Designed miniproteins, single chains, continued (3). Designs and how they scored, part 93

Each design is a single chain, and the fold is of that chain. pLDDT is the mean over its residues in the fold that is shown.

## One batch from the design tools (miniprotein)

Design m11436
Fold by ESMFold2-Fast:
Structure m11436 (fold): chain A 80 residues (1-80)
Amino acid sequence: SRGSRLLKLQDERNELKKEIRSRVSDEQYDELMQLVYESLSLTEEERRKRIREAARRFGLDEELVYEFVEKFREVYRLIR
């Protein structure tokens, strides 16, 4: 059901949040959250560019940042 899928995605999102927060400063995490919120109105190309730039700037794997952003977007899509 949609509810069961939402709970699973929220759990997966929370684990990614813990992983990211263990690797970056609070200030860097706040910048990543701003990117997540902005990503809701960006095109796929613009999202990929900003994810790449943030990953390079924070010394994170690009795929990890991409997965983090996409999990937040999936949760928002299901609660609309």
Scores: mean pLDDT 81

Design m11437
Fold by ESMFold2-Fast:
Structure m11437 (fold): chain A 102 residues (1-102)
Amino acid sequence: ASLTQSPSSLTAKVGETITLTCTLTVSKSGTYTVSLYKINLETGKSELVGEKTLTVKAGETVTVSFEITLTEKGTYRYECIAVDEETDKVVARGEPTIVTVE
């Protein structure tokens, strides 16, 4: 499987809502969970922001969008992870989006 996410980086203000998009392509049919994690780059603390479980066919591409309201200033890494529900294994990771909140 492959997972891409966009945008690659952005700067926003506290109180703004941003949209992060994760696109999953699988080589094997199955049920997959796409989860978005928020990682504080100063503390290393990880938090689950949202997830969606999808049934995807081999060779199919599916897009998941997450809307996030920014509440705290700082620099954050948002990472999409795709898990195969049958095996509980991570099958793909997105290139993280770096979000600077001013």
Scores: mean pLDDT 85

Design m11438
Fold by ESMFold2-Fast:
Structure m11438 (fold): chain A 60 residues (1-60)
Amino acid sequence: MSLGEAMDEIGRMLAEALREGVLSEGEALKIAGKAMDLLEQGKGDEAIEYVRKAIEEKRS
């Protein structure tokens, strides 16, 4: 997976969670910040998994 593909997927997931009311804007920004740290390390798959897990934890 390319870095751009990982960024696009993360953006899509966060936008959907915001639309559904699962995340506040502040929570989405905080999750995005941590995901960006992983992306800067070349860990795109780990960044996506982190975002997915964070959203799932907010749904429970």
Scores: mean pLDDT 82

Design m11439
Fold by ESMFold2-Fast:
Order: C-alpha cells, then structure tokens, then sequence
Structure m11439 (fold): chain A 86 residues (1-86)
C-alpha cells in the first residue's frame, strides 16, 4: 500500500501544479470564474496529496516542494484576478 499511496500523492501533486498553471493562464485571459475554480481545485488536490503522503518521507518532501509551487501560482493568479475587479 505505501507504493500506491506515494504514487497517488505524486499524481495529485502533478495535477495540482497543472491546475495552478491553468489558473494563472485563465486569470491572464480574464476568465475570473475559471481561474478561481482551478485555483480551488489545485488546493484540494494538495490536501489530498498530503493525506496520501503522510508517513512516507520521500512523498512528504515532494509534497513540501509542490505545495510551495502551487501556492506561488495560485497567488499569481489571485493578483491578476484583482486587476480584473470592476
């Protein structure tokens, strides 16, 4: 089960990073609803990855790095979205 949990954690983190990058893209295109939804989904996947990574040191290290990258991307999207507030 540990190998499966590590793989699920990794898959969730990869998906979270992709969604966070897509949120930045959507925000730059002015699609505020899409950007917000993608950012929220990325956050949920990071939480799911944290649950799967618990007790697996290698997965926990990957989680810490990916969590920071996702946070940076979501913050970038949020700043862009602020510019589209009317």
Amino acid sequence: MMAERAERARASLEAALELAEEAVRAAKEGDINKAASLGAAAGILVVAAGIEAEGIPEAERELERAREEVREKVEEADKIMEEYKK
Scores: mean pLDDT 81

Design m11440
Fold by ESMFold2-Fast:
Structure m11440 (fold): chain A 105 residues (1-105)
Amino acid sequence: GPLEELERLEEELEELERRIEELEARLEEALERGDIERAEELLRELEELIERLEELREELMELLRKTPPELVSRAIGLILRAIGVILEARLRLERLRERLREVKE
């Protein structure tokens, strides 16, 4: 039902947040070491995780249409959290891409 779907998406959001934070840390380390190949691989992985966050946001938005009144606040909270994580991750991705370009030049 909607509660089980909401709990599944909440757990997936939390896992994606952790994976993004770990990946950003590894990417920063690769850039500091001048490991271009590793940085490019990690950057692609970060892009894929951001795409999954966008998909999860869309799933949450669709679920909101079916969400009973008692769960609406929780669903909205998760959507706002997903939007915040996506925005922050995209801004960091752009910064990391710029740093990679500088290291390659």
Scores: mean pLDDT 86

Design m11441
Fold by ESMFold2-Fast:
Structure m11441 (fold): chain A 79 residues (1-79)
Amino acid sequence: MEELKELVKRAEYEEALKLAEGEAKEGVILLQQAGDLVLRGRFDEARALLAKVEELEGEAKEIVEPGVKSIREGIALLE
């Protein structure tokens, strides 16, 4: 679990997906998709995916939180 959180913090989503299970895996998939949408200038769609990630609870939320913050900061800089 600690390894998974560090992978998400470093935006290593492919490696994170190999370790993630259940809600944490779904969260990592959504983070990867949100990041791709930001690169395409689809900021509203990216925010919608981040909102779904932020609805996660417990350990899954702790794992994805660094990724959500990073992508939200990226959107703020690009808008």
Scores: mean pLDDT 80

Design m11442
Fold by ESMFold2-Fast:
Structure m11442 (fold): chain A 65 residues (1-65)
Amino acid sequence: SEEIRELILEEAALALQAMSYYVLSLVYKKQGNEDKAKEYLEKANQLLDEAGEVGRKAQALIAQE
Protein backbone atom coordinates (compact mmCIF):
# COMPACT_ATOMS: atom_id res chain seq x y z
CA SER A 1 0.00 0.00 0.00
CA GLU A 2 0.99 3.67 -0.33
CA GLU A 3 1.05 4.05 3.49
CA ILE A 4 3.57 1.19 3.85
CA ARG A 5 5.66 2.68 1.00
CA GLU A 6 5.75 6.08 2.74
CA LEU A 7 6.86 4.46 6.03
CA ILE A 8 9.66 2.54 4.24
CA LEU A 9 10.89 5.80 2.65
CA GLU A 10 10.75 7.58 6.05
CA GLU A 11 12.77 4.74 7.64
CA ALA A 12 15.36 4.97 4.82
CA ALA A 13 15.63 8.77 5.18
CA LEU A 14 16.17 8.53 8.96
CA ALA A 15 18.79 5.79 8.48
CA LEU A 16 20.68 7.88 5.88
CA GLN A 17 20.70 10.90 8.21
CA ALA A 18 22.02 8.64 11.02
CA MET A 19 24.85 7.43 8.73
CA SER A 20 25.80 11.08 8.06
CA TYR A 21 26.05 11.72 11.82
CA TYR A 22 28.12 8.53 12.28
CA VAL A 23 30.59 9.83 9.66
CA LEU A 24 30.78 13.17 11.51
CA SER A 25 31.40 11.34 14.83
CA LEU A 26 34.33 9.46 13.23
CA VAL A 27 35.78 12.69 11.79
CA TYR A 28 35.67 14.40 15.20
CA LYS A 29 37.16 11.31 16.90
CA LYS A 30 40.08 11.37 14.42
CA GLN A 31 40.59 15.08 15.21
CA GLY A 32 40.73 14.28 18.96
CA ASN A 33 37.44 16.08 19.70
CA GLU A 34 35.92 13.41 21.95
CA ASP A 35 32.99 15.62 23.11
CA LYS A 36 31.79 16.31 19.55
CA ALA A 37 32.40 12.69 18.55
CA LYS A 38 30.14 11.55 21.41
CA GLU A 39 27.44 14.14 20.59
CA TYR A 40 27.18 13.05 16.95
CA LEU A 41 27.28 9.35 17.86
CA GLU A 42 24.36 9.90 20.28
CA LYS A 43 22.43 11.79 17.56
CA ALA A 44 23.07 8.94 15.11
CA ASN A 45 21.84 6.35 17.64
CA GLN A 46 18.69 8.38 18.33
CA LEU A 47 17.86 8.53 14.60
CA LEU A 48 18.47 4.78 14.24
CA ASP A 49 16.05 4.15 17.14
CA GLU A 50 13.46 6.34 15.36
CA ALA A 51 14.07 4.46 12.08
CA GLY A 52 13.53 1.18 13.95
CA GLU A 53 10.17 2.41 15.31
CA VAL A 54 9.03 3.43 11.80
CA GLY A 55 10.21 0.04 10.46
CA ARG A 56 8.24 -1.82 13.15
CA LYS A 57 5.11 0.19 12.25
CA ALA A 58 5.55 -0.75 8.57
CA GLN A 59 5.97 -4.45 9.51
CA ALA A 60 2.77 -4.35 11.62
CA LEU A 61 0.81 -2.97 8.65
CA ILE A 62 2.31 -5.60 6.29
CA ALA A 63 1.25 -8.35 8.76
CA GLN A 64 -2.37 -7.06 8.53
CA GLU A 65 -2.43 -7.49 4.70
Scores: mean pLDDT 87

Design m11443
Fold by ESMFold2-Fast:
Structure m11443 (fold): chain A 55 residues (1-55)
Amino acid sequence: MLSPEEALKAGEGLLKLGELLDNPRLIELGRQALEAGKAGDSEAALKYLQDAGVA
């Protein structure tokens, strides 16, 4: 299970990756994971990262 800090960093990384690749799905999932991480919801953040194929 990701800590809230790890979830936030992973979400930010996924958002940056999506922007670099111009992939709307990765941008959206990264944004959702980042927001969940900021809210302290590591479970929701992990689910978005898993949907993106990175966790």
Scores: mean pLDDT 77

Design m11444
Fold by ESMFold2-Fast:
Structure m11444 (fold): chain A 88 residues (1-88)
Amino acid sequence: TPFDEALKKLAEEGRKDVLEGLLKTYEEVAKVAETPLLKAASYYGMGVIYELLGDKEKAIEYYKKVLELAPDSEEAKKAKEKLAELEA
């Protein structure tokens, strides 16, 4: 997505401070999320950020959480694609 591309640019520019700030924001959203879909979207965002920060293990963990919470969502489809790439 355009958002995922923007996150990659931040990583390339060494803006780890911004990525870590966004990670904390997603964590807070996940804590207060009232629906599985909103929580899964937050976990997907966390997975992307962990991947960009080089934490492959955490990225895999959060992508799997997306599949557990909302298996039929667009986020779950994207998470499956990410897991196939990371676990290859």
Scores: mean pLDDT 82

Design m11446
Fold by ESMFold2-Fast:
Structure m11446 (fold): chain A 97 residues (1-97)
Amino acid sequence: MELRLAAATGDEETVRRLLEEGVVDDALPFAVYTVPDERAVGPLEEILLTSKDPLVRYAAARALELIGDERAKGPLEEALKKETNPVVIEAIKRALE
């Protein structure tokens, strides 16, 4: 809940604090659009591979693209092999470029 509010208000300091505390929920991909922080890579990878919501997986792939961290390549390739939603597949392929 705090992470979603911080993302909506552009509160970078609160977003960074919550990432340090290890807060992982469906709002994390949207928070990264405001504060693209490399500490979010691991949590976003988990969301991309485990979320049942294609919108949340799409947002996670886009957030990983925005961060541009090489550590995301393996998880993105794994997600691409398992993904069946064409919009999410396109987002993952874009993030791998």
Scores: mean pLDDT 68

Design m11447
Fold by ESMFold2-Fast:
Structure m11447 (fold): chain A 67 residues (1-67)
Amino acid sequence: SASILAEAEKLKEEAIEAARKGDLKKVEELTRQMKELLAKTTDPETQAKLEEILEEVEREVTRAITE
């Protein structure tokens, strides 16, 4: 669903910003929300795209925290 993907992109942006600010609690909350979107998604194509977005978030968050 385009709506679910748009929500996931917003959560991704917010999680990356939170990570850059060192707000790890907010990163955890936003990542949990993204995983909930994945869990309630019934369309396999949308699930695959959400998993890709989650992978990107994990990569960017790790980079922001470790640098």
Scores: mean pLDDT 80

Design m11448
Fold by ESMFold2-Fast:
Structure m11448 (fold): chain A 61 residues (1-61)
Amino acid sequence: STREEILKLIGEILNIIGDILELEQKLKKTTDPEEKAKLEKEIKELEEKLEEVLKKLRSLP
């Protein structure tokens, strides 16, 4: 059902946001440029995933 699909996507969104926040906290504590670059790439990948999940949510009636 559409409601079950919406709830699933909301759950995925919340999980992705949680992961982004955790990586951002690690980034703030990191002084190594190589590790910073790695964390920035991981955050960007999660942001792109979040956009795709939001796009799916917006496509539902």
Scores: mean pLDDT 87

Design m11449
Fold by ESMFold2-Fast:
Structure m11449 (fold): chain A 65 residues (1-65)
Amino acid sequence: SVTKETAARIYAIGAAVETGNMTVEVKDGKLVITVKELTPQTQAEIEKVKEIAAKAGIKVEVKLE
C-alpha cells in the first residue's frame, strides 16, 4: 500500500542519515540505494531496509559509488 511504501522510504532515508555513507532515491516505484563505501554497518542497515521494503512490496536496488 501507499502507506507501507512511505514507511519503507522513511526508514531508508533514516539509515542514509545515520551512516552518512549512502544516498536513497525512488525511481519507477523502486528504492535505489547508492553506497559510498560498503562497511559492515552499512551492509546491516541495507539488510534492514530490504526487510522493511519486502513487507511493503517494494523492490530495492543496491549500487556501489
Scores: mean pLDDT 73

Design m11450
Fold by ESMFold2-Fast:
Structure m11450 (fold): chain A 70 residues (1-70)
Amino acid sequence: MSDAEAVDEASKALIEAKNDGKKKVTVKFTYKGKEIEVEADVEEAIKNLKKESEKKGSLSAEDVVELLKK
């Protein structure tokens, strides 16, 4: 999985959860050859992802994992 794929999967899961009115979501993706599951607060994770994306212009898979682990 590339950094772009990890960001896309996380963003898609968070947006779908928000549209469904969910407060929490489990984001699943493959990182460094391992399947990982991270439970994220939907509103907080979206806020953090947007803030860091605007600051850096792009996010690595590691950045996404750290933002979701709060």
Scores: mean pLDDT 74

Design m11451
Fold by ESMFold2-Fast:
Formats: structure tokens, C-alpha cells, sequence
Structure m11451 (fold): chain A 64 residues (1-64)
């Protein structure tokens, strides 16, 4: 099963650091950075990837 983390952030460097930490904490197989994306868009990406890859997907750092 695939474990997917989508990190929504306006700052690529902060998003990269957060994504690395989430990957270590959750053991995610795939970490996707949604730089400049809305929280709604990040949620849609996570849901679609989770369904298509047959895994669990979560959104982190989204607040706008």
C-alpha cells in the first residue's frame, strides 16, 4: 500500500523541510510539495492519489 503526504506551503524551502520531517514521522512512500496551491487543491490531489495508488493520503501545512 502507498502512503502519500501532500505538503501545502507558500515557501518551497519550508515545505521541503516539513515534507522531510513528515516522511520520517509517517513513513510516507511519496511526498508531494504543493507550493502556492490552495488547501482545497492540495486536498483534491491527496484524495486522487490515494484512490489511484490504493493507499492513504494526507494534507499537511495547509491553512489558506
Amino acid sequence: MKKIAVVATSDEEKGRKLGEEIRKRTGADLVVLAVGASPEEAERVAKKLGEELGGEAGVYGAEE
Scores: mean pLDDT 73

Design m11452
Fold by ESMFold2-Fast:
Structure m11452 (fold): chain A 76 residues (1-76)
Amino acid sequence: MYKKLAELSKATGKEEDILLGEAYEAIAAGDAEKAAEYYERAARLALEKAGTFSPEEAEELVRAAGEYARAQALAA
């Protein structure tokens, strides 16, 4: 599943989607550290573009995203 999600994400050409695709590839490979890094970077960029969240709220969401990505990679 994650390999197909990576292909679809990268196909959009958007920076946040390319980073999300890298995170999905890392999850598929079981690389928890890379999965967290790329997922956090994708989330941070997406939240910045949205402009709706406070910096504190954005960082909490980024942290939760990284923890989720690590857990998914370890389960893969």
Scores: mean pLDDT 79

Design m11453
Fold by ESMFold2-Fast:
Structure m11453 (fold): chain A 64 residues (1-64)
Amino acid sequence: SPEEIERLREEIEELQKKADEVAKKREELLAKGAPKEEIRKVVLEEAELTVKIMLLYVEIKELE
């Protein structure tokens, strides 16, 4: 339904904001030569958010 698609788009926007914040953190850690463990943690968080966003886009496509 149009209402479900709108809700999913709003959820994507919220997740995208979080992904952008995590990406900035990753760039800062890389720039300052942070320990590999700190970089791994933020890379994993960014990857998890990216997958969630992609799955929501698939859900929208199935509702169209």
Scores: mean pLDDT 88

Design m11454
Fold by ESMFold2-Fast:
Structure m11454 (fold): chain A 68 residues (1-68)
Amino acid sequence: SAEAEEYFTKGLEYLGQGKIEEAVEYFKKAVELDPENKLLASFAVQMLRAAGHEEEAEELEKYAESLR
């Protein structure tokens, strides 16, 4: 959904600013709005991992899976 994409985009903006807690919060909101969108969840997890935030990536991955 457009709303899920908006939260995802804001999550990426926070991640780029080094605001990891805010990034994770917005990525969680994005996957909550579209829990069946496995690509959106996967991209969010990959972006956290690419930025060096493996623990947060694993947290988000488990969270997204719990919603399905």
Scores: mean pLDDT 83

Design m11455
Fold by ESMFold2-Fast:
Structure m11455 (fold): chain A 94 residues (1-94)
Amino acid sequence: MSEEEKLANLIRYLLKPLNLSEEEIEKIIKEILNGKDIKEVLGKYIDNEVLRNAYVKIIEAFKESKSVEEFREKLKEINQEDIADELIKIAFGE
């Protein structure tokens, strides 16, 4: 699985509960993959600041991580340790 496919899978997983259409989710993924600011992109679709900030931090943690272990440690730093195993499974396909 490519790094772009891993990131796309992570974003789809995070956004699936938000009652967004598949077309809106794919548009968000493409904007983020094209280097648009994650906070700006998500700000158009997520009004809840706590949820939006959590998703921004998770996506940034993934982009900054070079391994599963680094991603796990970054998730712990942003208080997302409780969902780390699930996010790793989704992002890395393991």
Scores: mean pLDDT 83

Design m11456
Fold by ESMFold2-Fast:
Structure m11456 (fold): chain A 78 residues (1-78)
Amino acid sequence: GSSDGAKLVAAINEILRERRLPEVRSASELAKLLGVSVGTANRLLNGERPIRDEDVERFAKTARLSEEERERLRRLAS
């Protein structure tokens, strides 16, 4: 699949917006949500690192995502 971390951030922000939560606007905020380093978050945003199921699971746990929202994000990691 595409290693475009920008698609992951866009999908995360869509879910956050639907829930009326603050959007991710920086690599530091993404790093905090995913439980990864800022360097890893920057590599995801820059497309240098592929989107992985672990990234989706970390966000799903942090944001208490529904199964439908989780499946939406998992399609980006496939």
Scores: mean pLDDT 76

Design m11457
Fold by ESMFold2-Fast:
Structure m11457 (fold): chain A 63 residues (1-63)
Amino acid sequence: SMLEELRRRRERIRAEAAANESPALVAAREKEDAAVAAGDLEKAMEYAVRFLDLAVRELLRLK
């Protein structure tokens, strides 16, 4: 399905970002992880979206 394809693409982007971690990507991931650990699902979701958006932008610029 399209949703499964989008999930796989997000996982690939996360893996590529991890291989090419900038300080900004590290900070964004840490904020997401902290929100998850705190049980704040709303913040965790916001930070997850911000991480993916930043990761996509950074990876596209570094190509």
Scores: mean pLDDT 72

Design m11458
Fold by ESMFold2-Fast:
Structure m11458 (fold): chain A 65 residues (1-65)
Amino acid sequence: SKAEEAAKELNEKVKELYKEGKSADEINEALEPLATELVKKYKLNDDEAAEVSAKVGETGNELLG
């Protein structure tokens, strides 16, 4: 799905930034423009955007928790 593809791109970016030693604030700041671009690029609706957010949050918890 579009949400799965968008979540995959964001999750890869989260993993890269985490591996580089970026803080949670730095990761969030870097992800904001990418998330906005992906919503526009894939034409995500509210449900799809929520699914992406949930999947990215799960990845963040796995890496940081």
Scores: mean pLDDT 78

Design m11459
Fold by ESMFold2-Fast:
Structure m11459 (fold): chain A 73 residues (1-73)
Amino acid sequence: SALAASLRRLADLAAERGVEEAAALLREAAALADTDPERARVLAAKAGGILQEELSDEELLALHAEMEAAAPG
C-alpha cells in the first residue's frame, strides 16, 4: 500500500541518519499498515516523537523534503 511504502521510506531515512529505534518502529508500522492501521499509526507516532528528539530542525526539514520527493504519483 501507499502508506506501507511511505513508512518503509521514512524508516530507511531514519536509519540513514542513525535513528535505529525510530527505523525499527517504522518498519513494524509498515508491516501492520494494511492489517492493523490503528496499531501502525501508534507505532508511527512513537517513531515521529523519537525523530523530533534525535534530529535537528535542519535534519527534520531535509527528511520532510525527501518524503515529499518520494511521494507516489
Scores: mean pLDDT 83

Design m11460
Fold by ESMFold2-Fast:
Structure m11460 (fold): chain A 77 residues (1-77)
Amino acid sequence: LKERARELLERGRRAAEEGDYLTAVRLAAEAAMLAAEAAGDEEAAREASELLREAERNPETAREAFERLRRLTEEAL
């Protein structure tokens, strides 16, 4: 789980570098949820899910959501 979360976060980071923040958020959210599951952190998993839903409703928030999801994933790893 942790290695897959790290891989997904790296792919998300590349998408963000290309300006594709929606793809970056989706990848980072999956990474954060996997890392949270591995850590047993139910609140982190819930926060990741909520950040993804918010970014999908408001794409302009995707950059901020990606940064928060990246940090959440790194903290759970």
Scores: mean pLDDT 81

Design m11461
Fold by ESMFold2-Fast:
Structure m11461 (fold): chain A 73 residues (1-73)
Amino acid sequence: SLSKEFLQKAAEAVQLLRQAAADPSKASQLRAQADQLIAEMRQMLAQAASDTAIRDAMERLLAAVEAFAAEVA
């Protein structure tokens, strides 16, 4: 199973990106915060154990969050 920390960072990044889309006045700051969480998720993936099922799940979730970030940029 994915770590609670990794899932929480993904949820927070998506929430910040949704808030950025809804509030243009704060969009730059909220996107910067989401980018930091995405960077932390990338670091967690890089440090992940060699369990291929867990790594694949982490890679898929990170890719989905990055795709959403690109769409709302």
Scores: mean pLDDT 84

Design m11462
Fold by ESMFold2-Fast:
Structure m11462 (fold): chain A 118 residues (1-118)
Amino acid sequence: SEEVIELMLELDDLDLKLSLIVYAYLTKDFDTLERLKEIVDDPELKALIDAVLADRLEDFTSDDPRIQATRRVLLLARAGDVEALRRLYLESEDRVLRNLAGGALTVLGEEVPRFEPP
């Protein structure tokens, strides 16, 4: 898993880093979250990881819409609000929010509907 985290950082992909935060939080892999915090350069992303580790997601806010989308998905997943996560996955026009909601549903063991373009 450490080798995977290093590889994802080398790719410099924010969406992959946000997906890792969701996965690590829901699987209670706090060691991965602490390592990710040490190696990310984005101060807002570090602040999100700090809020997750400190269980202060409700007090966290960001002007970055992708970081804010990640916070929203994490709060819904923590609450076990599977129906709200399904709605975000099926109905949201925000690609990042859809992808994170789908990832959270998968980790929670829920069936994710197949995305079929029109």
Scores: mean pLDDT 77

Design m11463
Fold by ESMFold2-Fast:
Structure m11463 (fold): chain A 58 residues (1-58)
Amino acid sequence: SREEILAEARELAERIVAARRAGDEETAQKYEEQFKALLAANPELFEEMLEVAREVAE
């Protein structure tokens, strides 16, 4: 569902931010690739998923 996809996007965004803050760029890149794959699979939610990522990065 839309809610499930946005929840997964938020979890991935949080993992990316946490990995980068820890200096673990390899783990950050892994989760970033997963986030990009989720974006590609759900183009109709592209803008909402990017908004979630922006909120998490603040």
Scores: mean pLDDT 85

Design m11464
Fold by ESMFold2-Fast:
Structure m11464 (fold): chain A 61 residues (1-61)
Amino acid sequence: MEEAEKKIEELRELAEKEKDEEIKKNLLQVVDLARTLLAQGVPAEEVVKLLDEAIEWYKKK
């Protein structure tokens, strides 16, 4: 859980700094989805993979 929460915060900070409203909205939706999945008991490892893919996608763009 610690790793997932840390990556959620990293993605949230990237979204906050983003100037493109569409990209910002997409990043915030991934943050919300990740928090929902953790609350529903989805394994933290699965959530970390989702967050890593979103961060990599953002940095590659």
Scores: mean pLDDT 80

Design m11465
Fold by ESMFold2-Fast:
Structure m11465 (fold): chain A 84 residues (1-84)
Amino acid sequence: SMAAEKRAETERRLAAMRERAAALRRWAEADPAVAPHAIAAAKALADAEETARTGDVETALEAAERAEREIAAAEAAAQAVLAA
């Protein structure tokens, strides 16, 4: 069903975001200037995971897409800090 396909897509996106958030957390251990960005990514992931747990399939997928954008912004900000 479309709902099952959207749930599977949301789960794949959340799994990928967990790995990305974990990478930012490891960067924050090496450089404290990355810590605010790692925290922002972790919060975006937690909010998306909660929405996926409590919301409908469309809301969960939209939350995952929003979290992906927020994590990408956190990654870009962390890279900018490390390049400075």
Scores: mean pLDDT 87

Design m11466
Fold by ESMFold2-Fast:
Structure m11466 (fold): chain A 55 residues (1-55)
Amino acid sequence: GSPEEQKEIEKLKEKILELSVEVLKAAVEKDYEKVDELQKEIEKEEEKLAALEAK
């Protein structure tokens, strides 16, 4: 893959990790609306990651 694709994969993995931490924080605060929004964002980022890996 190109260096650009590798950097994008790394950024997506990092973003997914950060969003996962935010989901845990929202769950502790019982902000279930925020949990739902964050899970949808994670799903979108995982789809992007899968597309980049499925060359």
Scores: mean pLDDT 82

Design m11467
Fold by ESMFold2-Fast:
Structure m11467 (fold): chain A 65 residues (1-65)
Amino acid sequence: AMEELGRRLFEAVAAGDLARVRELLARHPELVFAKDEHGRTPLDVARELGHEEIAALLEETRARV
């Protein structure tokens, strides 16, 4: 389900797991628009945690959708 995929993406972003983020976005690029329970996007979370490579990937994916 979309809600499960969104949860998995947020978990991967929080963990700094670039490979998992890349896999999820390759199959479901629309997940860049997901919101957590606080209304934050995956990009917001990546930036807050300083995961610069993940933030760049999220921005690139958003530009392609």
Scores: mean pLDDT 85

Design m11468
Fold by ESMFold2-Fast:
Structure m11468 (fold): chain A 75 residues (1-75)
Amino acid sequence: SDLKLELEILSALAYIVASLSENKEAKEYLYKAAEALDAGDLEKAIEYLEKAIEVAEGVTKRLAERLLEKVKELA
């Protein structure tokens, strides 16, 4: 499997989830998670996704939880 392609897809999804968030703090953590995924830093991506989940609500929280699950499958 092309890990680079998988990370690019997950990064794009994190950006989409960030764009849908009305919570500014959750949005910031989701953008940082996307940047970490683009850099191949899975540990930082997990850290920022966990922080986003802590402050997010509703659909944004559920989507961030799904993203975290997928990132952990690659770690």
Scores: mean pLDDT 86

Design m11469
Fold by ESMFold2-Fast:
Structure m11469 (fold): chain A 64 residues (1-64)
Amino acid sequence: GKLIALVGAETREAAEEAGREAKEKYGADAVLPLVGASSEETIALARRLEEETGATVGVAGIRV
């Protein structure tokens, strides 16, 4: 299966850094940066992407 990383951050630069780490440490096939999104919005999008694509979706850069 494919791995998609959702990266939530307050700034584009922070999202890009966390996305790079997701590719390097977790082998993510795709990275989707979410600048300014809430933790709830990011988690909801992750679940939706898993349902639509069948991929594994990891979330980084949010406070739980």
Scores: mean pLDDT 72

Design m11470
Fold by ESMFold2-Fast:
Structure m11470 (fold): chain A 56 residues (1-56)
Amino acid sequence: VEKSPEELQLLAKQYVKLGNEAEQQGDLDGARSYYLAALSVDPSNVEARKKLEELS
């Protein structure tokens, strides 16, 4: 609740990075979970939305 919009955007980027790493390891379920976490923190994160659409 005390996180600034900038902090939430950075946290979302960290989740996207973890999702990318999961994809590189072939863990598509893990990747989806990380991208969903990114969108939960920052619903406007374009990269996370694109990745979830690609993994659908």
Scores: mean pLDDT 81

Design m11471
Fold by ESMFold2-Fast:
Structure m11471 (fold): chain A 75 residues (1-75)
Amino acid sequence: SELRQEILRIIGEILRLIGEIEDLRRKLEELKKKDLSDPKIKKEIEEIEKKIEELEKKIKELLKRLEELSKKLEE
């Protein structure tokens, strides 16, 4: 089924994005252990947080598509 292949592709993409977020969150935790008064560290934290937000938004869009495709598969 082509529909099943699309669902599996989207699941794979979601898992990849989750992995990227986990890596970024680990880096964020390491940065937060450093001197938070350093403007360079603050900028790196802000950049990572923004990147996480962008990836989370992509996951939400993919989850909505996955839900729609899953409903079609159950029919």
Scores: mean pLDDT 85

Design m11472
Fold by ESMFold2-Fast:
Structure m11472 (fold): chain A 55 residues (1-55)
Amino acid sequence: LSEKAKKAGEEARKAALAAGASEEAAQRFGDTAGIHVEKGDSKAAAEAVVRAMSA
């Protein structure tokens, strides 16, 4: 994964933990956000995942 994908994944994981997700769920959300950024190089895709966790 690129640097941007890794950073997006880490931020998504931290946001999920802050929202009350388990460590396992937070890791999965982080991985998903990273993959979205890597495939499309789209920060918006990663942010959409984070927003879904916050809703």
Scores: mean pLDDT 69

Design m11473
Fold by ESMFold2-Fast:
Structure m11473 (fold): chain A 55 residues (1-55)
Amino acid sequence: DSIEAADKALLSKGYPEKVIELNDKMRELAGKDAEKVEKLWEEKEKLIDEFYEKK
């Protein structure tokens, strides 16, 4: 599945809106600032991992 589609579904599971905000920012910066997009993507991935693992 596309990570974008999965991120939308995460809100319905109770994930913080921050995850969706990061996803939106990455789309806005796509093709404009690859380095910034990579940092945002890594931040989002960390948030999702922590939420799943309840770290």
Scores: mean pLDDT 69

